# Ledger of designs, part 5: designed miniproteins, single chains, continued (2)

Each design is a single chain, and the fold is of that chain. pLDDT is the mean over its residues in the fold that is shown.

## One batch from the design tools (miniprotein)

Design m4142
Fold by ESMFold2-Fast:
Structure m4142 (fold): chain A 81 residues (1-81)
Amino acid sequence: MKEYEIILEAIRKYLKEKNVDSITFEEFKELLDNLVKQGKISKETAEKIRKAIEEFLKKNNVDSITLDEFERLLRIIALKE
């Protein structure tokens, strides 16, 4: 739960700094890798979120995810735990 909030805040900050509304899968992977390297999230959490994003992008035939879409995805993941 706390690790999901860290990821959400990191994405929010990234979107604000880049002045963009969505994050690509490659940018998202880099962000997750940096959070693991910093010790802020576990490798297991990063891999779970990476797979969920990859499945979302494939299912919706899109190359990027918005903050609102990511928040909805996190709620679905949390409900299945």
Scores: mean pLDDT 81

Design m4143
Fold by ESMFold2-Fast:
Structure m4143 (fold): chain A 94 residues (1-94)
Amino acid sequence: MPSLSRKELLDMLTGKPVTIGKKTFTSIPQLIEDIEENKDLFSDESYEALMNIINASKNISNKEERKKKVEELLNKLSDELFEEIKEDLIKLSE
């Protein structure tokens, strides 16, 4: 079964390659395209939270600062919302 850890989500949202099931997410632009083309797989709350993290971090040129911003925003998510994001991204990997 495909799985997604907090560390893998952090890596994905910072533009590092992450493989979920049979799909590899290689970049933030690819991830954005995949989310937008498959928006119906995401809950409104999951989509908004995920896009807010991406948009807040994608304009940060320094890799360390970008990672810290993503970690900060991920830590502010409720456990329930994190699990929704995880499940929706796993569906996207199929």
Scores: mean pLDDT 80

Design m4144
Fold by ESMFold2-Fast:
Structure m4144 (fold): chain A 81 residues (1-81)
Amino acid sequence: SMDELKAQAEELKEQTLEEMKELSPEERVKLANELGKQMRELEKEAQKTLSEEDYKEFLEFLDKLEDEVLGALLRLERQAA
C-alpha cells in the first residue's frame, strides 16, 4: 500500500540521517546517492502496485524526503566549517 511505501521511505530517511552524523563529507555524498537508488526502487514498486493518482502523490512525497536529506547534509557541512 501507499502507507507502507511511505513508512519504508521514512525509515530509510531516518537511518540515512543518523548514519550521516558519523561520516566524512565524501562518505555522506555516497550515502545520499545510495538512498537515492533505494528511493528509485520504491518508485518502481509503487508504479507496479499503486494507481496513477497515488503514484504521483508518492513521487511528490519522495521529492520532499530527498529535500529533507539534502537540507540535513547542508546543515552538517555548516557545522564542520
Scores: mean pLDDT 80

Design m4145
Fold by ESMFold2-Fast:
Structure m4145 (fold): chain A 67 residues (1-67)
Amino acid sequence: MEAERRALEEAGRRGEAGLKLSLPVIEQRAEEIRASNPESAEAALEYAEWVRKNSSPEELEAVRKAA
């Protein structure tokens, strides 16, 4: 449970650009696991929100353009 959330966070740390590019995917995966691991899903969504809030508008726009 916690391990799944932490794995997503660690993947983000290694590839910060990858995490930002994958924010919608992370959010979708969180919804998919909500039925089996609601706490992990919520934690993953909180992490995605934290990344969005701590990224500049330019960084978020670059992610959109790259996707």
Scores: mean pLDDT 63

Design m4146
Fold by ESMFold2-Fast:
Structure m4146 (fold): chain A 79 residues (1-79)
Amino acid sequence: SAKEEIERVIEALQRIGEALAAAKSEAEEVDALAELALSEDPELAALAYALLNFIAKNDEDPELAARAAAAIAEFDARR
């Protein structure tokens, strides 16, 4: 049901939030999202990938944008 799918998305967002809260730098936040994008949980992986893609395209720090883009390229190269 749509409600069960929404609850799974909320759980995935909570896990992302916890990982980002535990990070000590913006580089560690990008690394945490890259690990979550490889998760066996498809909704968690999809949300983490979407956030990495947003950082790659929109982050004002070119090093963080490049780090996120590299993580996406590595992920895409596996398929």
Scores: mean pLDDT 82

Design m4147
Fold by ESMFold2-Fast:
Structure m4147 (fold): chain A 91 residues (1-91)
Amino acid sequence: GQELIERIEKEIEEALKFAEKAKKIAETGNIKQIKEALKELERYYEEFEKWLRKLKEENLIPPDLLKRAEEVLEKIKETVEYVKKVLEERE
């Protein structure tokens, strides 16, 4: 119902904030902080993808919201790749 839709929208917003925070840590943090942020971001990606897959399989997510969630998942993936590149260039 409406409560689930509101929760999905909130999770999308939190996912975007988490990706932005990880990117900022990659730009301003030390190697240890960047590695920790990368591990957390990768874990978040796996859990978000798993949750989204379940919602899709159970037909609990509207198509427009699914598209937005998939776009956010792609942005998280791009952020993971960015953080990995920063680590490679600093190692």
Scores: mean pLDDT 84

Design m4148
Fold by ESMFold2-Fast:
Structure m4148 (fold): chain A 69 residues (1-69)
Amino acid sequence: DAAAALAAAEARGQRYLPLIRVINELVETLLADLPLDEQNRLVAEAAALLVAGASKEEVEARLREAIAA
């Protein structure tokens, strides 16, 4: 049903917008100086963690660890 699909898309949109904002902030503050391939890899990891319910602080700490490794 198109109405059910729209409701699901709105629910995902409401959840997805905060994730996009956090990812953009992390890219600008932590990942901007990295090669695009590294940025894409770390963004994918960050997105997976945020979708799983990790806090911004937890994701930031993990990205810093990954960059330092």
Scores: mean pLDDT 73

Design m4149
Fold by ESMFold2-Fast:
Structure m4149 (fold): chain A 113 residues (1-113)
Amino acid sequence: MEGAVRLIRETFEQITKIAQEGLEKVMKIDPELGKKIGEEILNLIRESERRIIEAARQGLELAAKEADRAREELTKLLDEAAKKSSPESAKYLNQMKEQITSLLTELRDRLIG
């Protein structure tokens, strides 16, 4: 259990860093949009980490399901953000989406293995 919680925390440290770096680039292009989207993305990342850790304490299969849910919710939020942004901002949001969803997929696979 502690090993799974550590894996989740380390994965979300990477996700948070990717999100912060991507949002910094978006904010240089569109500061108002970047602030609004940034708050939503960072809040969803924090909530997702908390849910996956709580699920892991109940079972690894439950944690894997919550990781899949986090991937779906973050993908939807980032896709909606990209549609509302300039083409330049959309490139960074799509890059962030690809990196974050890859990490969440890897997390899910490690939780069930």
Scores: mean pLDDT 87

Design m4150
Fold by ESMFold2-Fast:
Structure m4150 (fold): chain A 73 residues (1-73)
Amino acid sequence: MIEELRERLLEAIRRGDAEEAYRLARELTKIDGEAAAEVASEGLKLSPEAARAAIRAMVEEGQGELVAKALEK
């Protein structure tokens, strides 16, 4: 479910697990790109390396504009 994916992505970022953050961000982006962008932007304050991996996954899925919007908030 979307909420479970959001919580798992945030937890992966909190522990600095870039590989898991990348995988979870790809899955979440295909379902709800806005939720993925919000979690990744907040995650930059927790673990920049893992959050950047999540952002990379979103850009690769074609959601670069959603990422830019979230970062401008």
Scores: mean pLDDT 80

Design m4151
Fold by ESMFold2-Fast:
Structure m4151 (fold): chain A 90 residues (1-90)
Amino acid sequence: MELLKKALEFVEKALQALDAGNVDEAIRYLEQAYELVRKALKEFKDEDLWAALQDLSTALVHLRQGNVDAAKESLERALEFLKKALEKYE
């Protein structure tokens, strides 16, 4: 599913940006990932997509507060849920 693959790419890019110390860039990628997962959730109504959306939202809040480590943990959980959802729709 192209939409979910693109969301996964943006979450991976957000993690890479955080590893490079680019918090603003990570926030931009995360906002894009959030919007794509939100759109996918409307179409598929899937519990793993809902869980991913919640973890992305939590990560975004942490990044805006400067809590990079907490944001990374939330993003790693979001990646797991997105990968699980992708396996269902392949």
Scores: mean pLDDT 85

Design m4152
Fold by ESMFold2-Fast:
Structure m4152 (fold): chain A 70 residues (1-70)
Amino acid sequence: LEEELERLRRELPHFSEEQLELAREVLEAAVKGDNERARRAMARLREDPGLTEADLELIGRLAVRAAVLA
């Protein structure tokens, strides 16, 4: 989780603090198996017109990695 969060900050330097907090929420929820929370945070990110599909895919990949390593 900590390594995935650091990678998130490094790979997405254009993210605002709000966007980084939502991405962090997705990763933390995934680690805890809280599918409802992860889905809500990801839905908010998907509604942001400043985010690309590549940004969303990276967040999804890091969330899966963090969950598997938990």
Scores: mean pLDDT 79

Design m4153
Fold by ESMFold2-Fast:
Structure m4153 (fold): chain A 56 residues (1-56)
Amino acid sequence: MTAEEVADIAMKLLETFGIEVDKEEVLRIAKRYLEEGLDGTTAANRAAREVLERKK
């Protein structure tokens, strides 16, 4: 799974919560989690959570 695919999944999760997101920010966070050795699904969930916490 590419960083772009992970970011797309994270953005879809955030859309479910009605959160407006910057795709570039989500992509950077997703890439970081993938570089840490997380699988794509876990990276997507972590990226979505981090963005959601920043918008609280």
Scores: mean pLDDT 79

Design m4154
Fold by ESMFold2-Fast:
Structure m4154 (fold): chain A 80 residues (1-80)
Amino acid sequence: SALEKEAKELLKKIQEKIQEVQDLAAEQSVEIQKEVFEKLLEILDIINEALKETDPEKQLELLKEALKKVEELKKKIKEA
């Protein structure tokens, strides 16, 4: 379905952004890496909730939230 394809594309984008965040964090202090790791765990919890969601519209909403949070985290690291 169209919603299933959108969810798959969102998951791919989230994975790509998480890799970018991890790469940026690796160049930072251990203290910043710890904060980034804690935020990534929060994002992974949202993704896990989305994967357990049976309503495709609610699943997309959760995945979009996760994407926004990882993009915000990436921006915050770049501005540090």
Scores: mean pLDDT 86

Design m4155
Fold by ESMFold2-Fast:
Structure m4155 (fold): chain A 80 residues (1-80)
Amino acid sequence: MEELIEQVRRQAAGVEEQARRFARERPEEALARLDALLAEAEEALRYSETLPPELAEAVREAFERLRAAAEALKAELEAA
């Protein structure tokens, strides 16, 4: 279980960093990808409620952080 929790947190951090880098280099493509990521994060949050408590909490925290980062990046791209 601990390995899965660590993987979820690591993947969320990696996606966040990749999205930030991608937004700077390819803004139009980044905007479309952010929309897809937001949809995936929302679906994952619904699924997380069916997982064991420890894993569900880790997944929820990771994806909520990812969703917040994606929305912040989208706002920056639309404002730029």
Scores: mean pLDDT 71

Design m4156
Fold by ESMFold2-Fast:
Structure m4156 (fold): chain A 110 residues (1-110)
Amino acid sequence: MDEIIEELEKKREEYAKDPSRKKTAELFGDLIEAVRLLKEDPEKGIQALKEVYEKALEMRKEDPESAREIATYLAKIALESDPEVSQLANEMARKILLGEEEYEKEKKKK
């Protein structure tokens, strides 16, 4: 739990040193806030995760590497979360990794 926040802070600081990675640094900052909110108010934390997810999907179009990093941390958050948050975070990670085509196929199947 705390280890994930420490890794996210380290990544945010590394990206913040590069002006071309400003959007990535901001998104890691949003993810840190979402993780903190999950501890205090799960409903607000879930909403914050959904906002991070939408930004990551948009980022995937311009910077798929940074989007994959966000997906990796969403999967790590899922491992340390309650079942409902774990399921949501894992689904978000998969959708970011697989992309729009696979997401569309799976969504229409259900």
Scores: mean pLDDT 78

Design m4157
Fold by ESMFold2-Fast:
Structure m4157 (fold): chain A 91 residues (1-91)
Amino acid sequence: MEEEIKEAEKLADETVKRVQEAVASGDPEAIEQARRDALETARKLGELALKNPEKGMDILRYFAVKVAGADPRLAPELEAELRKTAEEISK
């Protein structure tokens, strides 16, 4: 789990940076690619949170806040992933 947590933190930070750079560029193709990358990263972080609820959920929440701040259009999908993961953990 330690390696998985470190890889997840790195993936989250790299994906946030890509979204921020894509939105700042104003390039529609770059923005669409960054959105796809962000949703894929959110899914992977959700899977980690099911295995490690405390640290995994912290990473997923951090990621969701940062990405939604950079591209608000992603907020509904990120909120859905957070809700889905939290519901599974609460079982």
Scores: mean pLDDT 83

Design m4158
Fold by ESMFold2-Fast:
Structure m4158 (fold): chain A 97 residues (1-97)
Amino acid sequence: SAAEEKAVKEALEEIKRRLEEFQREIFDQQLTPSEIEKRVAELREELKEWAREYAEKHGLSPELVNELFKELDRLVEALEQTLKKVQAILEQQRARG
């Protein structure tokens, strides 16, 4: 339904906002790949808990819940890869001056 589509869209936008906030916080820290993995795993658990509660509150079907979780996992994986890549670039720049 249009209401379910709107709820999923709003959930994904909130997830994206939280990921952007997390990214800004991590960029201010010189973390190792292992430390990034740990922090991202913690964020994933928090976001999954939030998404379960959101889905229940908005009466999302099991199919939509599965789609939301699949997209959440994809976004978190993309963030982890981006953070590791940016940290590697920053370390290279610092080594050069």
Scores: mean pLDDT 83

Design m4159
Fold by ESMFold2-Fast:
Structure m4159 (fold): chain A 99 residues (1-99)
Amino acid sequence: MEKLKEVIEKEKDPFLKAVLEELLKQDLEEEKLELLAELAEKYKNDFAAFFERLLEGVSPEDAEPIILAAINKDTEALAKKLAELIKKLSVEYLENLLK
């Protein structure tokens, strides 16, 4: 939690910052929030790179509604859909994204 707040404060991409702020409002596991913070820090100031990496191993069926929310710039809908996806993703999957 604390690490994600620090990453949000330093984030210069306004869309990535807004999405991360909305994700903080979701009921996400602390361990997964820490991994998301590390991923956002790795791809800082680049929403597209962060988003592509996060969805790299996700099925087209699960990715499609999330991509549509991103295209529409609906930060609340995007954050809710991402939170649902993240709850389904394993900690191991998120750790692998950092490699």
Scores: mean pLDDT 81

Design m4160
Fold by ESMFold2-Fast:
Structure m4160 (fold): chain A 77 residues (1-77)
Amino acid sequence: SEEEKKAKEEIEKYVEELSKKLPKEIQEKAKKDAIEEARSTLENLLKAGYSIEEAKEKAIELAEQTLKNIEEEALKE
């Protein structure tokens, strides 16, 4: 749907901006992984009957968590 497409575009833009705060060496991987996780989550939640607003919010939260997890793992090495 158009709403799903818009939500995916907004998630991608948000994740791109957040990833710029990470070390240069991990930015592209973190961005790609977070976007893929968020898109999958959005699609699964919409299929499960969540509203576009709820699905988008949960997808964004997961994207933020994915970025934090990747940053934390990078800092351990």
Scores: mean pLDDT 84

Design m4161
Fold by ESMFold2-Fast:
Structure m4161 (fold): chain A 69 residues (1-69)
Amino acid sequence: MKEEIKKALLRAGLSEELAEEVADLAVKIKHLSNEELTKRLIDYLKSKGLSEAEARMAAAAVIEVLLKQ
């Protein structure tokens, strides 16, 4: 799961360091609703300097991996 999320984030254009941090966060909060999970991922990514559009794209990539399980 974590490796699949990390690979999806790398394909979305995130750095290896940020992809690792976001993958760790996603695994910790995967028990939340898709709505809450998406919001927390976007908030975190924006705190790391991503634009709204970049954060939404990266969060969508994470949710897609989680839904395929």
Scores: mean pLDDT 82

Design m4162
Fold by ESMFold2-Fast:
Structure m4162 (fold): chain A 90 residues (1-90)
Amino acid sequence: DAVVEELKKFNDEINKELSSISDEEERELEALVRLARYYGVDEELIERARKGDEAAIQQVLRHLQTRHLTLVNEIHKKEKEAAEHMAKLA
């Protein structure tokens, strides 16, 4: 599945970029920012979270958790469709 392969490539690219950041706390924050931008979180909210606005950080995390659950559900749906297709061939 092209979508699953693109997600794996994106994850690998992010991990490679993050490995260049020596500060662990700064690396974690940059990971959060990049993931939020990838999922289309509002840039103003991301910048507020980056400045240490606790409410903004919580909103970003909530948005990412919601998006993550949606992606997991999409993957499960595609796996089910693939299994049903394979069952028809058997």
Scores: mean pLDDT 66

Design m4163
Fold by ESMFold2-Fast:
Structure m4163 (fold): chain A 75 residues (1-75)
Amino acid sequence: MTEEELKEVLEEAEGDEELFELAYELQTNPSEETRKKLIELLTTKYKLPEAVAEAFVEGKEGDAEQQAWGAEREK
């Protein structure tokens, strides 16, 4: 997976309300089920490698790690 390929997939995902809602749910109600659903959606629908999907989910869960960055934390 290349950086450009990731950017293209993320731009498609930004228009996907289902993905957006799952990411928000993961932040407000973090559970293994929500986390697995988000990873499954990313790997199955967007065909992202599992490692990339995991990193995306980790980013949403770890907004405290990014408290200094307000660009993308909870969406």
Scores: mean pLDDT 65

Design m4164
Fold by ESMFold2-Fast:
Structure m4164 (fold): chain A 66 residues (1-66)
Amino acid sequence: APSDAEVRAYAEAVKAEILAAEKNPALAARYLAALDTHLAAWEAGEISAAEFRAVADELLAHARGL
């Protein structure tokens, strides 16, 4: 399983990629808010690191227009 530091580093990397990919600031803000909600759920033990990563990857795909 990834360490807490690795999960947090992945979240920051995905946030940077979302900001680079999504040129509409309102949509970028919504994707970042969703990512932060799921990061908080992982910190609360409500979802696994693997589930968080899957959600982060989906949000990034949406930001990229996939």
Scores: mean pLDDT 87

Design m4165
Fold by ESMFold2-Fast:
Structure m4165 (fold): chain A 84 residues (1-84)
Amino acid sequence: KPRVAVTLNKEAAEKAYEKLGGKARLGFGSQGLIVMAEAIKRGENAIVAADSEAQLNAAITLAKLYGAEVKRADSEEEAIEAVK
């Protein structure tokens, strides 16, 4: 089952992505929602750094609708745990 982390913290998302070493895709803002959708379609994990609370909530809703397990992350460590 694809796993998705969504965060408002761009630096946390980038650091989590580096530590995961290819285990998740990384996307930012509105383009991040597209990256997330394509990752879920391929059975891959994703980290999305959203530009607003509204965009973050939209990402969570869409990820759940498309059958992914999704969690909000406020730190690098939470983002890593969400896509483990």
Scores: mean pLDDT 89

Design m4166
Fold by ESMFold2-Fast:
Structure m4166 (fold): chain A 100 residues (1-100)
Amino acid sequence: SEEVKKKLKEYIKILKTVLDTVREMIEAHPERKEEIFEDFKRDVTFFLNLLLGFAIKNNFPQELIDTIKKAIDVLNDPNATFEEMIKALEEVIKKLEEYA
């Protein structure tokens, strides 16, 4: 539906904005990288769980649901690098854009 597509586009916009903002914050304040990274992890994990609920409720394909779950797993992995977390989020954005 158009309403579901509109909400999906809003999720895409939020994720893109979060990625751009975190990159800019780390570049501006490299001394605060650990603090910025932990705040990013917390906030994005919360947001991805909301997105997961939205995808399930609206019967999106399993491939999208699995992509979101994989990104949440990466964010919860204590050994995951910032680059791996960014890549996981970019994969979520790319998959969401297929349904927008």
Scores: mean pLDDT 86

Design m4167
Fold by ESMFold2-Fast:
Formats: structure tokens, C-alpha cells, sequence
Structure m4167 (fold): chain A 82 residues (1-82)
């Protein structure tokens, strides 16, 4: 869980730049779905490791929405990753 916590902290710190890059690249639907799956995996792994805070979850979901994924699609991906 320590490595997952470290990876989550690093990912959250880099999220604004990663989202800005994705928005500038105008990602395809396939790339947006891949990003939604990556976010869902991060949420599921953090939850399983007991390190997912409400703030971290909101930041991850908000990043996917900002990158152009519908919130409902992100939430569905998270539910499927359980």
C-alpha cells in the first residue's frame, strides 16, 4: 500500500499538467476511454490499498472530466474496476 500511496501522490501532483497536455493534443475517443480506464484503475487500486481520500478521488474524476470524458463514463469505469 505504501507504493500505491506514493504513486497516487505523484500522479495527483502531475495531474494538472497531464490533463493540460491531453486537452492540447485533442485526444480521440479511444484515447479518452483509455484515460478513463487508467483513472478507474488508480481509484480502485487506491481504495483496495486503503489510501483513497475523498479529495484524491475527486481530483482523479475531475481530471478525467477535464480531459473530455463524461462523468457518468468515468463513474461506470470505476464501478467496473471494483
Amino acid sequence: SERVAEALREALAQLPEAVAELKRLKPSEEERRAFARTVAGAVANAKAAGVLTPEAREALVAAAVEAGVARAEVEAAIAAAL
Scores: mean pLDDT 77

Design m4168
Fold by ESMFold2-Fast:
Structure m4168 (fold): chain A 56 residues (1-56)
Amino acid sequence: SEIEKLKEELYQKYKETFDEEMARAVEEMARDPVAGGQRVREIGEKYLEFKKKYEE
């Protein structure tokens, strides 16, 4: 259905956004392990919460 296609497209957009943010946070962690590490954790937790809600 069209709704399912739009839902999948939206999911892919959010996934790409999370992946990009995570990559940036990991890169920052190399310069500032504390600030970057915390950012990685926060992004990871938000992504897991989003993924779980989206799958269910």
Scores: mean pLDDT 78

Design m4169
Fold by ESMFold2-Fast:
Structure m4169 (fold): chain A 95 residues (1-95)
Amino acid sequence: SEELKKRALELLEEVVEAAKKGDFETAMKKLEELEETVRELMKAKPSDELAAEVIQALQKATAEIAKEAPEAEEVVNRLSELTTEVVLEWQAVQK
C-alpha cells in the first residue's frame, strides 16, 4: 500500500528527529509504531520497488542516527533488526 509506505517514511523521519534531539522516549514510541506499520506493509506483499525504497530509507536513517546520535544505541539496533527482517521477508517472497 502506498499509504502504508507514506506512513512508514513519516514515522521513520519522526524517529530520526526525536533521536537527534535526545528525546529517546519519543524515538522509541515512534519506532514501535514504525515496526508495526512496516510489518503490516510487508504482509500486504508490496512491489519490489516499494520494498527497495523502504529498505533504503531504513538503512539511511540507521546510518544517520548512528553518526549524529551515537548514544541512541537501542534505536540504531532496533532499526537494524527491522531492516534485516524486511530484507529477509522480501527475499523469501522473490524465491
Scores: mean pLDDT 84

Design m4170
Fold by ESMFold2-Fast:
Structure m4170 (fold): chain A 57 residues (1-57)
Amino acid sequence: MTKEEKRREAIREALKKQPLDQVRAALDRIMETLKKEGGSDVEKEVELAREAVDELA
């Protein structure tokens, strides 16, 4: 398992305890802000979190 795969799995485990619909909405808002501000590295981390939420729900 790669570092990215382990990180994705850790995010997935943390997200299982959260209301996924609200988490998805928050991630969408963060992503919109990052596209305006140009935070490319943070944007990738948010994309990984969104993928984890989509796989869980």
Scores: mean pLDDT 70

Design m4171
Fold by ESMFold2-Fast:
Structure m4171 (fold): chain A 81 residues (1-81)
Amino acid sequence: MEENRKLARDYVENRDPETIAELAKRQRELQKKFAELAEKYDIDPSKTPLPEEFRKILEELRALYEGLNPMLARLYDSLLR
């Protein structure tokens, strides 16, 4: 999470092309892990308590999008509740 926040902040402040590439890679990796867990557990987040593994990935996605897309960060935050 701390690394995700640093990458997002570095991108906003400096717009370094290398930081953009790392940020895009991390976004894809987290989204892929989320999809794999959703398929594995066949979980409806609105109807069942989320497993800790699922919650951790949602927290990482929330942290990553916190400075970049507040609407997506809010969506992931709502899924954690």
Scores: mean pLDDT 64

Design m4172
Fold by ESMFold2-Fast:
Structure m4172 (fold): chain A 89 residues (1-89)
Amino acid sequence: SLEEVIRRYLRLAGFDVDEETVREIAEKVKKGNRTIDDFYKVAGEILVKKYNLDKTPEEVAKEIRDNLRKNVGVTGAEVYEKELEKALK
């Protein structure tokens, strides 16, 4: 459930993530605070490391958030963010 929600969220944000990356993010988030802010931090850290991005984890976290709004609109982003919050609990 959480892995499927994370995969959908990242793909809507324009990130073509493999199953291994989704599993790593889900596992690390489960061990942390299980908030949307923790998800953005963990996703940013893992994407930077795994794809050798010339960006900070904070910059990638912002890119995920901004791209989601760009791709699905503000109202759509709020719906998906609430779905992710529920899956993180």
Scores: mean pLDDT 81

Design m4173
Fold by ESMFold2-Fast:
Structure m4173 (fold): chain A 112 residues (1-112)
Amino acid sequence: MTDEEFWKKLLEYLKSNPKYKRLYERLHEDPNQSKLGPAIVFIYTAGSLDILTPEEVEDLIGLVQALLEVAGYKKKLSKETLRKAVPEFIDMLIRKGKTLKEVAEELVKKYE
Protein backbone atom coordinates (compact mmCIF):
# COMPACT_ATOMS: atom_id res chain seq x y z
CA MET A 1 0.00 0.00 0.00
CA THR A 2 1.34 3.45 -0.98
CA ASP A 3 1.20 6.50 1.34
CA GLU A 4 -1.58 7.92 -0.90
CA GLU A 5 -3.60 4.67 -0.70
CA PHE A 6 -3.13 4.58 3.10
CA TRP A 7 -4.30 8.22 3.41
CA LYS A 8 -7.43 7.51 1.30
CA LYS A 9 -8.20 4.39 3.37
CA LEU A 10 -7.77 6.39 6.62
CA LEU A 11 -10.12 9.17 5.42
CA GLU A 12 -12.78 6.62 4.30
CA TYR A 13 -12.47 4.86 7.68
CA LEU A 14 -12.88 8.13 9.65
CA LYS A 15 -15.81 9.23 7.43
CA SER A 16 -17.71 5.93 7.92
CA ASN A 17 -17.50 6.04 11.75
CA PRO A 18 -19.58 8.66 13.67
CA LYS A 19 -17.09 8.59 16.60
CA TYR A 20 -14.41 9.97 14.21
CA LYS A 21 -16.54 12.75 12.61
CA ARG A 22 -14.43 15.60 14.10
CA LEU A 23 -11.16 13.91 13.02
CA TYR A 24 -12.51 13.48 9.47
CA GLU A 25 -13.51 17.17 9.32
CA ARG A 26 -10.07 18.28 10.60
CA LEU A 27 -8.03 16.03 8.27
CA HIS A 28 -9.96 15.92 4.95
CA GLU A 29 -10.30 19.71 4.43
CA ASP A 30 -6.81 20.85 5.47
CA PRO A 31 -4.50 18.08 6.78
CA ASN A 32 -1.47 20.41 7.00
CA GLN A 33 -3.34 23.28 8.68
CA SER A 34 -5.65 21.29 10.98
CA LYS A 35 -6.33 22.58 14.50
CA LEU A 36 -4.53 19.44 15.73
CA GLY A 37 -1.27 20.62 14.06
CA PRO A 38 -0.73 23.60 16.44
CA ALA A 39 -1.85 21.48 19.43
CA ILE A 40 0.64 18.71 18.51
CA VAL A 41 3.52 21.23 18.24
CA PHE A 42 2.46 22.96 21.48
CA ILE A 43 2.11 19.73 23.51
CA TYR A 44 5.48 18.45 22.25
CA THR A 45 7.14 21.74 23.28
CA ALA A 46 5.40 21.73 26.71
CA GLY A 47 5.77 17.95 27.26
CA SER A 48 2.26 17.51 28.70
CA LEU A 49 -1.18 16.44 27.46
CA ASP A 50 -2.73 18.33 30.41
CA ILE A 51 -2.41 21.69 28.57
CA LEU A 52 -4.75 20.53 25.76
CA THR A 53 -8.54 20.83 25.84
CA PRO A 54 -10.47 17.58 26.56
CA GLU A 55 -11.64 17.59 22.92
CA GLU A 56 -8.05 17.87 21.58
CA VAL A 57 -6.94 14.99 23.85
CA GLU A 58 -9.90 12.83 22.67
CA ASP A 59 -9.11 13.69 19.02
CA LEU A 60 -5.42 12.68 19.44
CA ILE A 61 -6.43 9.43 21.20
CA GLY A 62 -9.00 8.76 18.44
CA LEU A 63 -6.41 9.40 15.72
CA VAL A 64 -3.94 6.91 17.28
CA GLN A 65 -6.78 4.35 17.56
CA ALA A 66 -7.90 4.93 13.94
CA LEU A 67 -4.30 4.58 12.65
CA LEU A 68 -3.97 1.22 14.46
CA GLU A 69 -7.35 0.00 13.13
CA VAL A 70 -6.58 1.09 9.52
CA ALA A 71 -3.16 -0.65 9.75
CA GLY A 72 -4.97 -3.92 10.66
CA TYR A 73 -4.53 -4.01 14.44
CA LYS A 74 -7.49 -6.03 15.75
CA LYS A 75 -7.09 -5.83 19.57
CA LYS A 76 -8.99 -3.29 21.70
CA LEU A 77 -6.66 -0.92 23.56
CA SER A 78 -7.81 1.05 26.62
CA LYS A 79 -8.04 4.87 26.48
CA GLU A 80 -5.16 4.99 29.01
CA THR A 81 -2.93 2.88 26.71
CA LEU A 82 -3.87 5.07 23.70
CA ARG A 83 -3.19 8.25 25.74
CA LYS A 84 0.32 6.90 26.59
CA ALA A 85 0.88 6.25 22.84
CA VAL A 86 0.12 9.91 21.94
CA PRO A 87 3.60 11.31 22.91
CA GLU A 88 5.29 8.65 20.72
CA PHE A 89 2.87 9.44 17.87
CA ILE A 90 3.77 13.16 18.22
CA ASP A 91 7.52 12.37 18.29
CA MET A 92 7.25 10.28 15.10
CA LEU A 93 5.28 12.98 13.24
CA ILE A 94 7.04 16.14 14.46
CA ARG A 95 10.66 15.24 15.32
CA LYS A 96 11.15 12.29 12.95
CA GLY A 97 9.00 13.65 10.08
CA LYS A 98 7.32 10.30 9.45
CA THR A 99 4.21 9.83 7.27
CA LEU A 100 0.94 8.63 8.86
CA LYS A 101 1.50 5.22 7.18
CA GLU A 102 5.01 4.91 8.73
CA VAL A 103 3.62 5.96 12.15
CA ALA A 104 0.78 3.40 11.88
CA GLU A 105 3.27 0.62 10.97
CA GLU A 106 5.51 1.48 13.98
CA LEU A 107 2.52 1.62 16.37
CA VAL A 108 1.34 -1.84 15.18
CA LYS A 109 4.85 -3.26 15.80
CA LYS A 110 4.91 -1.73 19.31
CA TYR A 111 1.51 -3.17 20.37
CA GLU A 112 1.81 -6.64 18.80
Scores: mean pLDDT 70

Design m4174
Fold by ESMFold2-Fast:
Structure m4174 (fold): chain A 88 residues (1-88)
Amino acid sequence: SVVDKFLELVNEKLEEIEKKAEEAKKEKDKKKVEELYKEILEELEILKKALEYYKSKTTGEDKKRLEEQLKKIEEIEEKVKKIKKELE
């Protein structure tokens, strides 16, 4: 389905975000760490907008699946925002 394919793309993007987070853990330069978290937040925002768009075009179980994924992204975003704030 279109939703299944879209969620696969979202999962691929989350794997990229996870790799950036692992890079940030190894980075000793505070400015580089801040830039990596900024990039992570920008990518999470793009995913949220895409999920909201597809959610508006779906109904029933597919809409629920997209809502659950959106909540997961929101939780990750809040954690990253807290880390970024502590680095500032």
Scores: mean pLDDT 82

Design m4175
Fold by ESMFold2-Fast:
Structure m4175 (fold): chain A 82 residues (1-82)
Amino acid sequence: SELVEKIKEKIESLGKKVKSVSEKDGIIEIELEEPLTEEQKKKLLEALMSIPEVAAVEVIVDEEKGKTVVKVLSKEAAQALA
């Protein structure tokens, strides 16, 4: 998916590694191997929301498990759910 590649490029531009990518029920879920700082989380949210195909983004930092989960809802998926 071109959208998945754009999302990966934004994450990698922050020097972060993508561990896994999955799509379920119209939501793209990306797992990162490391917890993001508040500044990194803000920058990633702004970068992902700048992608024209993106309707919503949620970034969940799990410091105890040492990971971050990024959830992206595309405009196409949002329209299908409405």
Scores: mean pLDDT 81

Design m4176
Fold by ESMFold2-Fast:
Structure m4176 (fold): chain A 67 residues (1-67)
Amino acid sequence: MKISREELEREVDEALFIMEIALARVAYKNGMPKEEVKEWLQKVIDRAEELGLERTAEYARQELEKL
């Protein structure tokens, strides 16, 4: 297996965004206002799109729709 620096950085960014999406869901379950969670997930979508992480952005959109 071969991982370039750029591929590794992309995978780390994807993992960090996935963790942030999971934290947003946990925050919502623990009483964070729906509007704040929506704003948080929208910021995740915007940042993921800016970095070209289209699959991660789509996952965040799906989680936003579940709220």
Scores: mean pLDDT 81

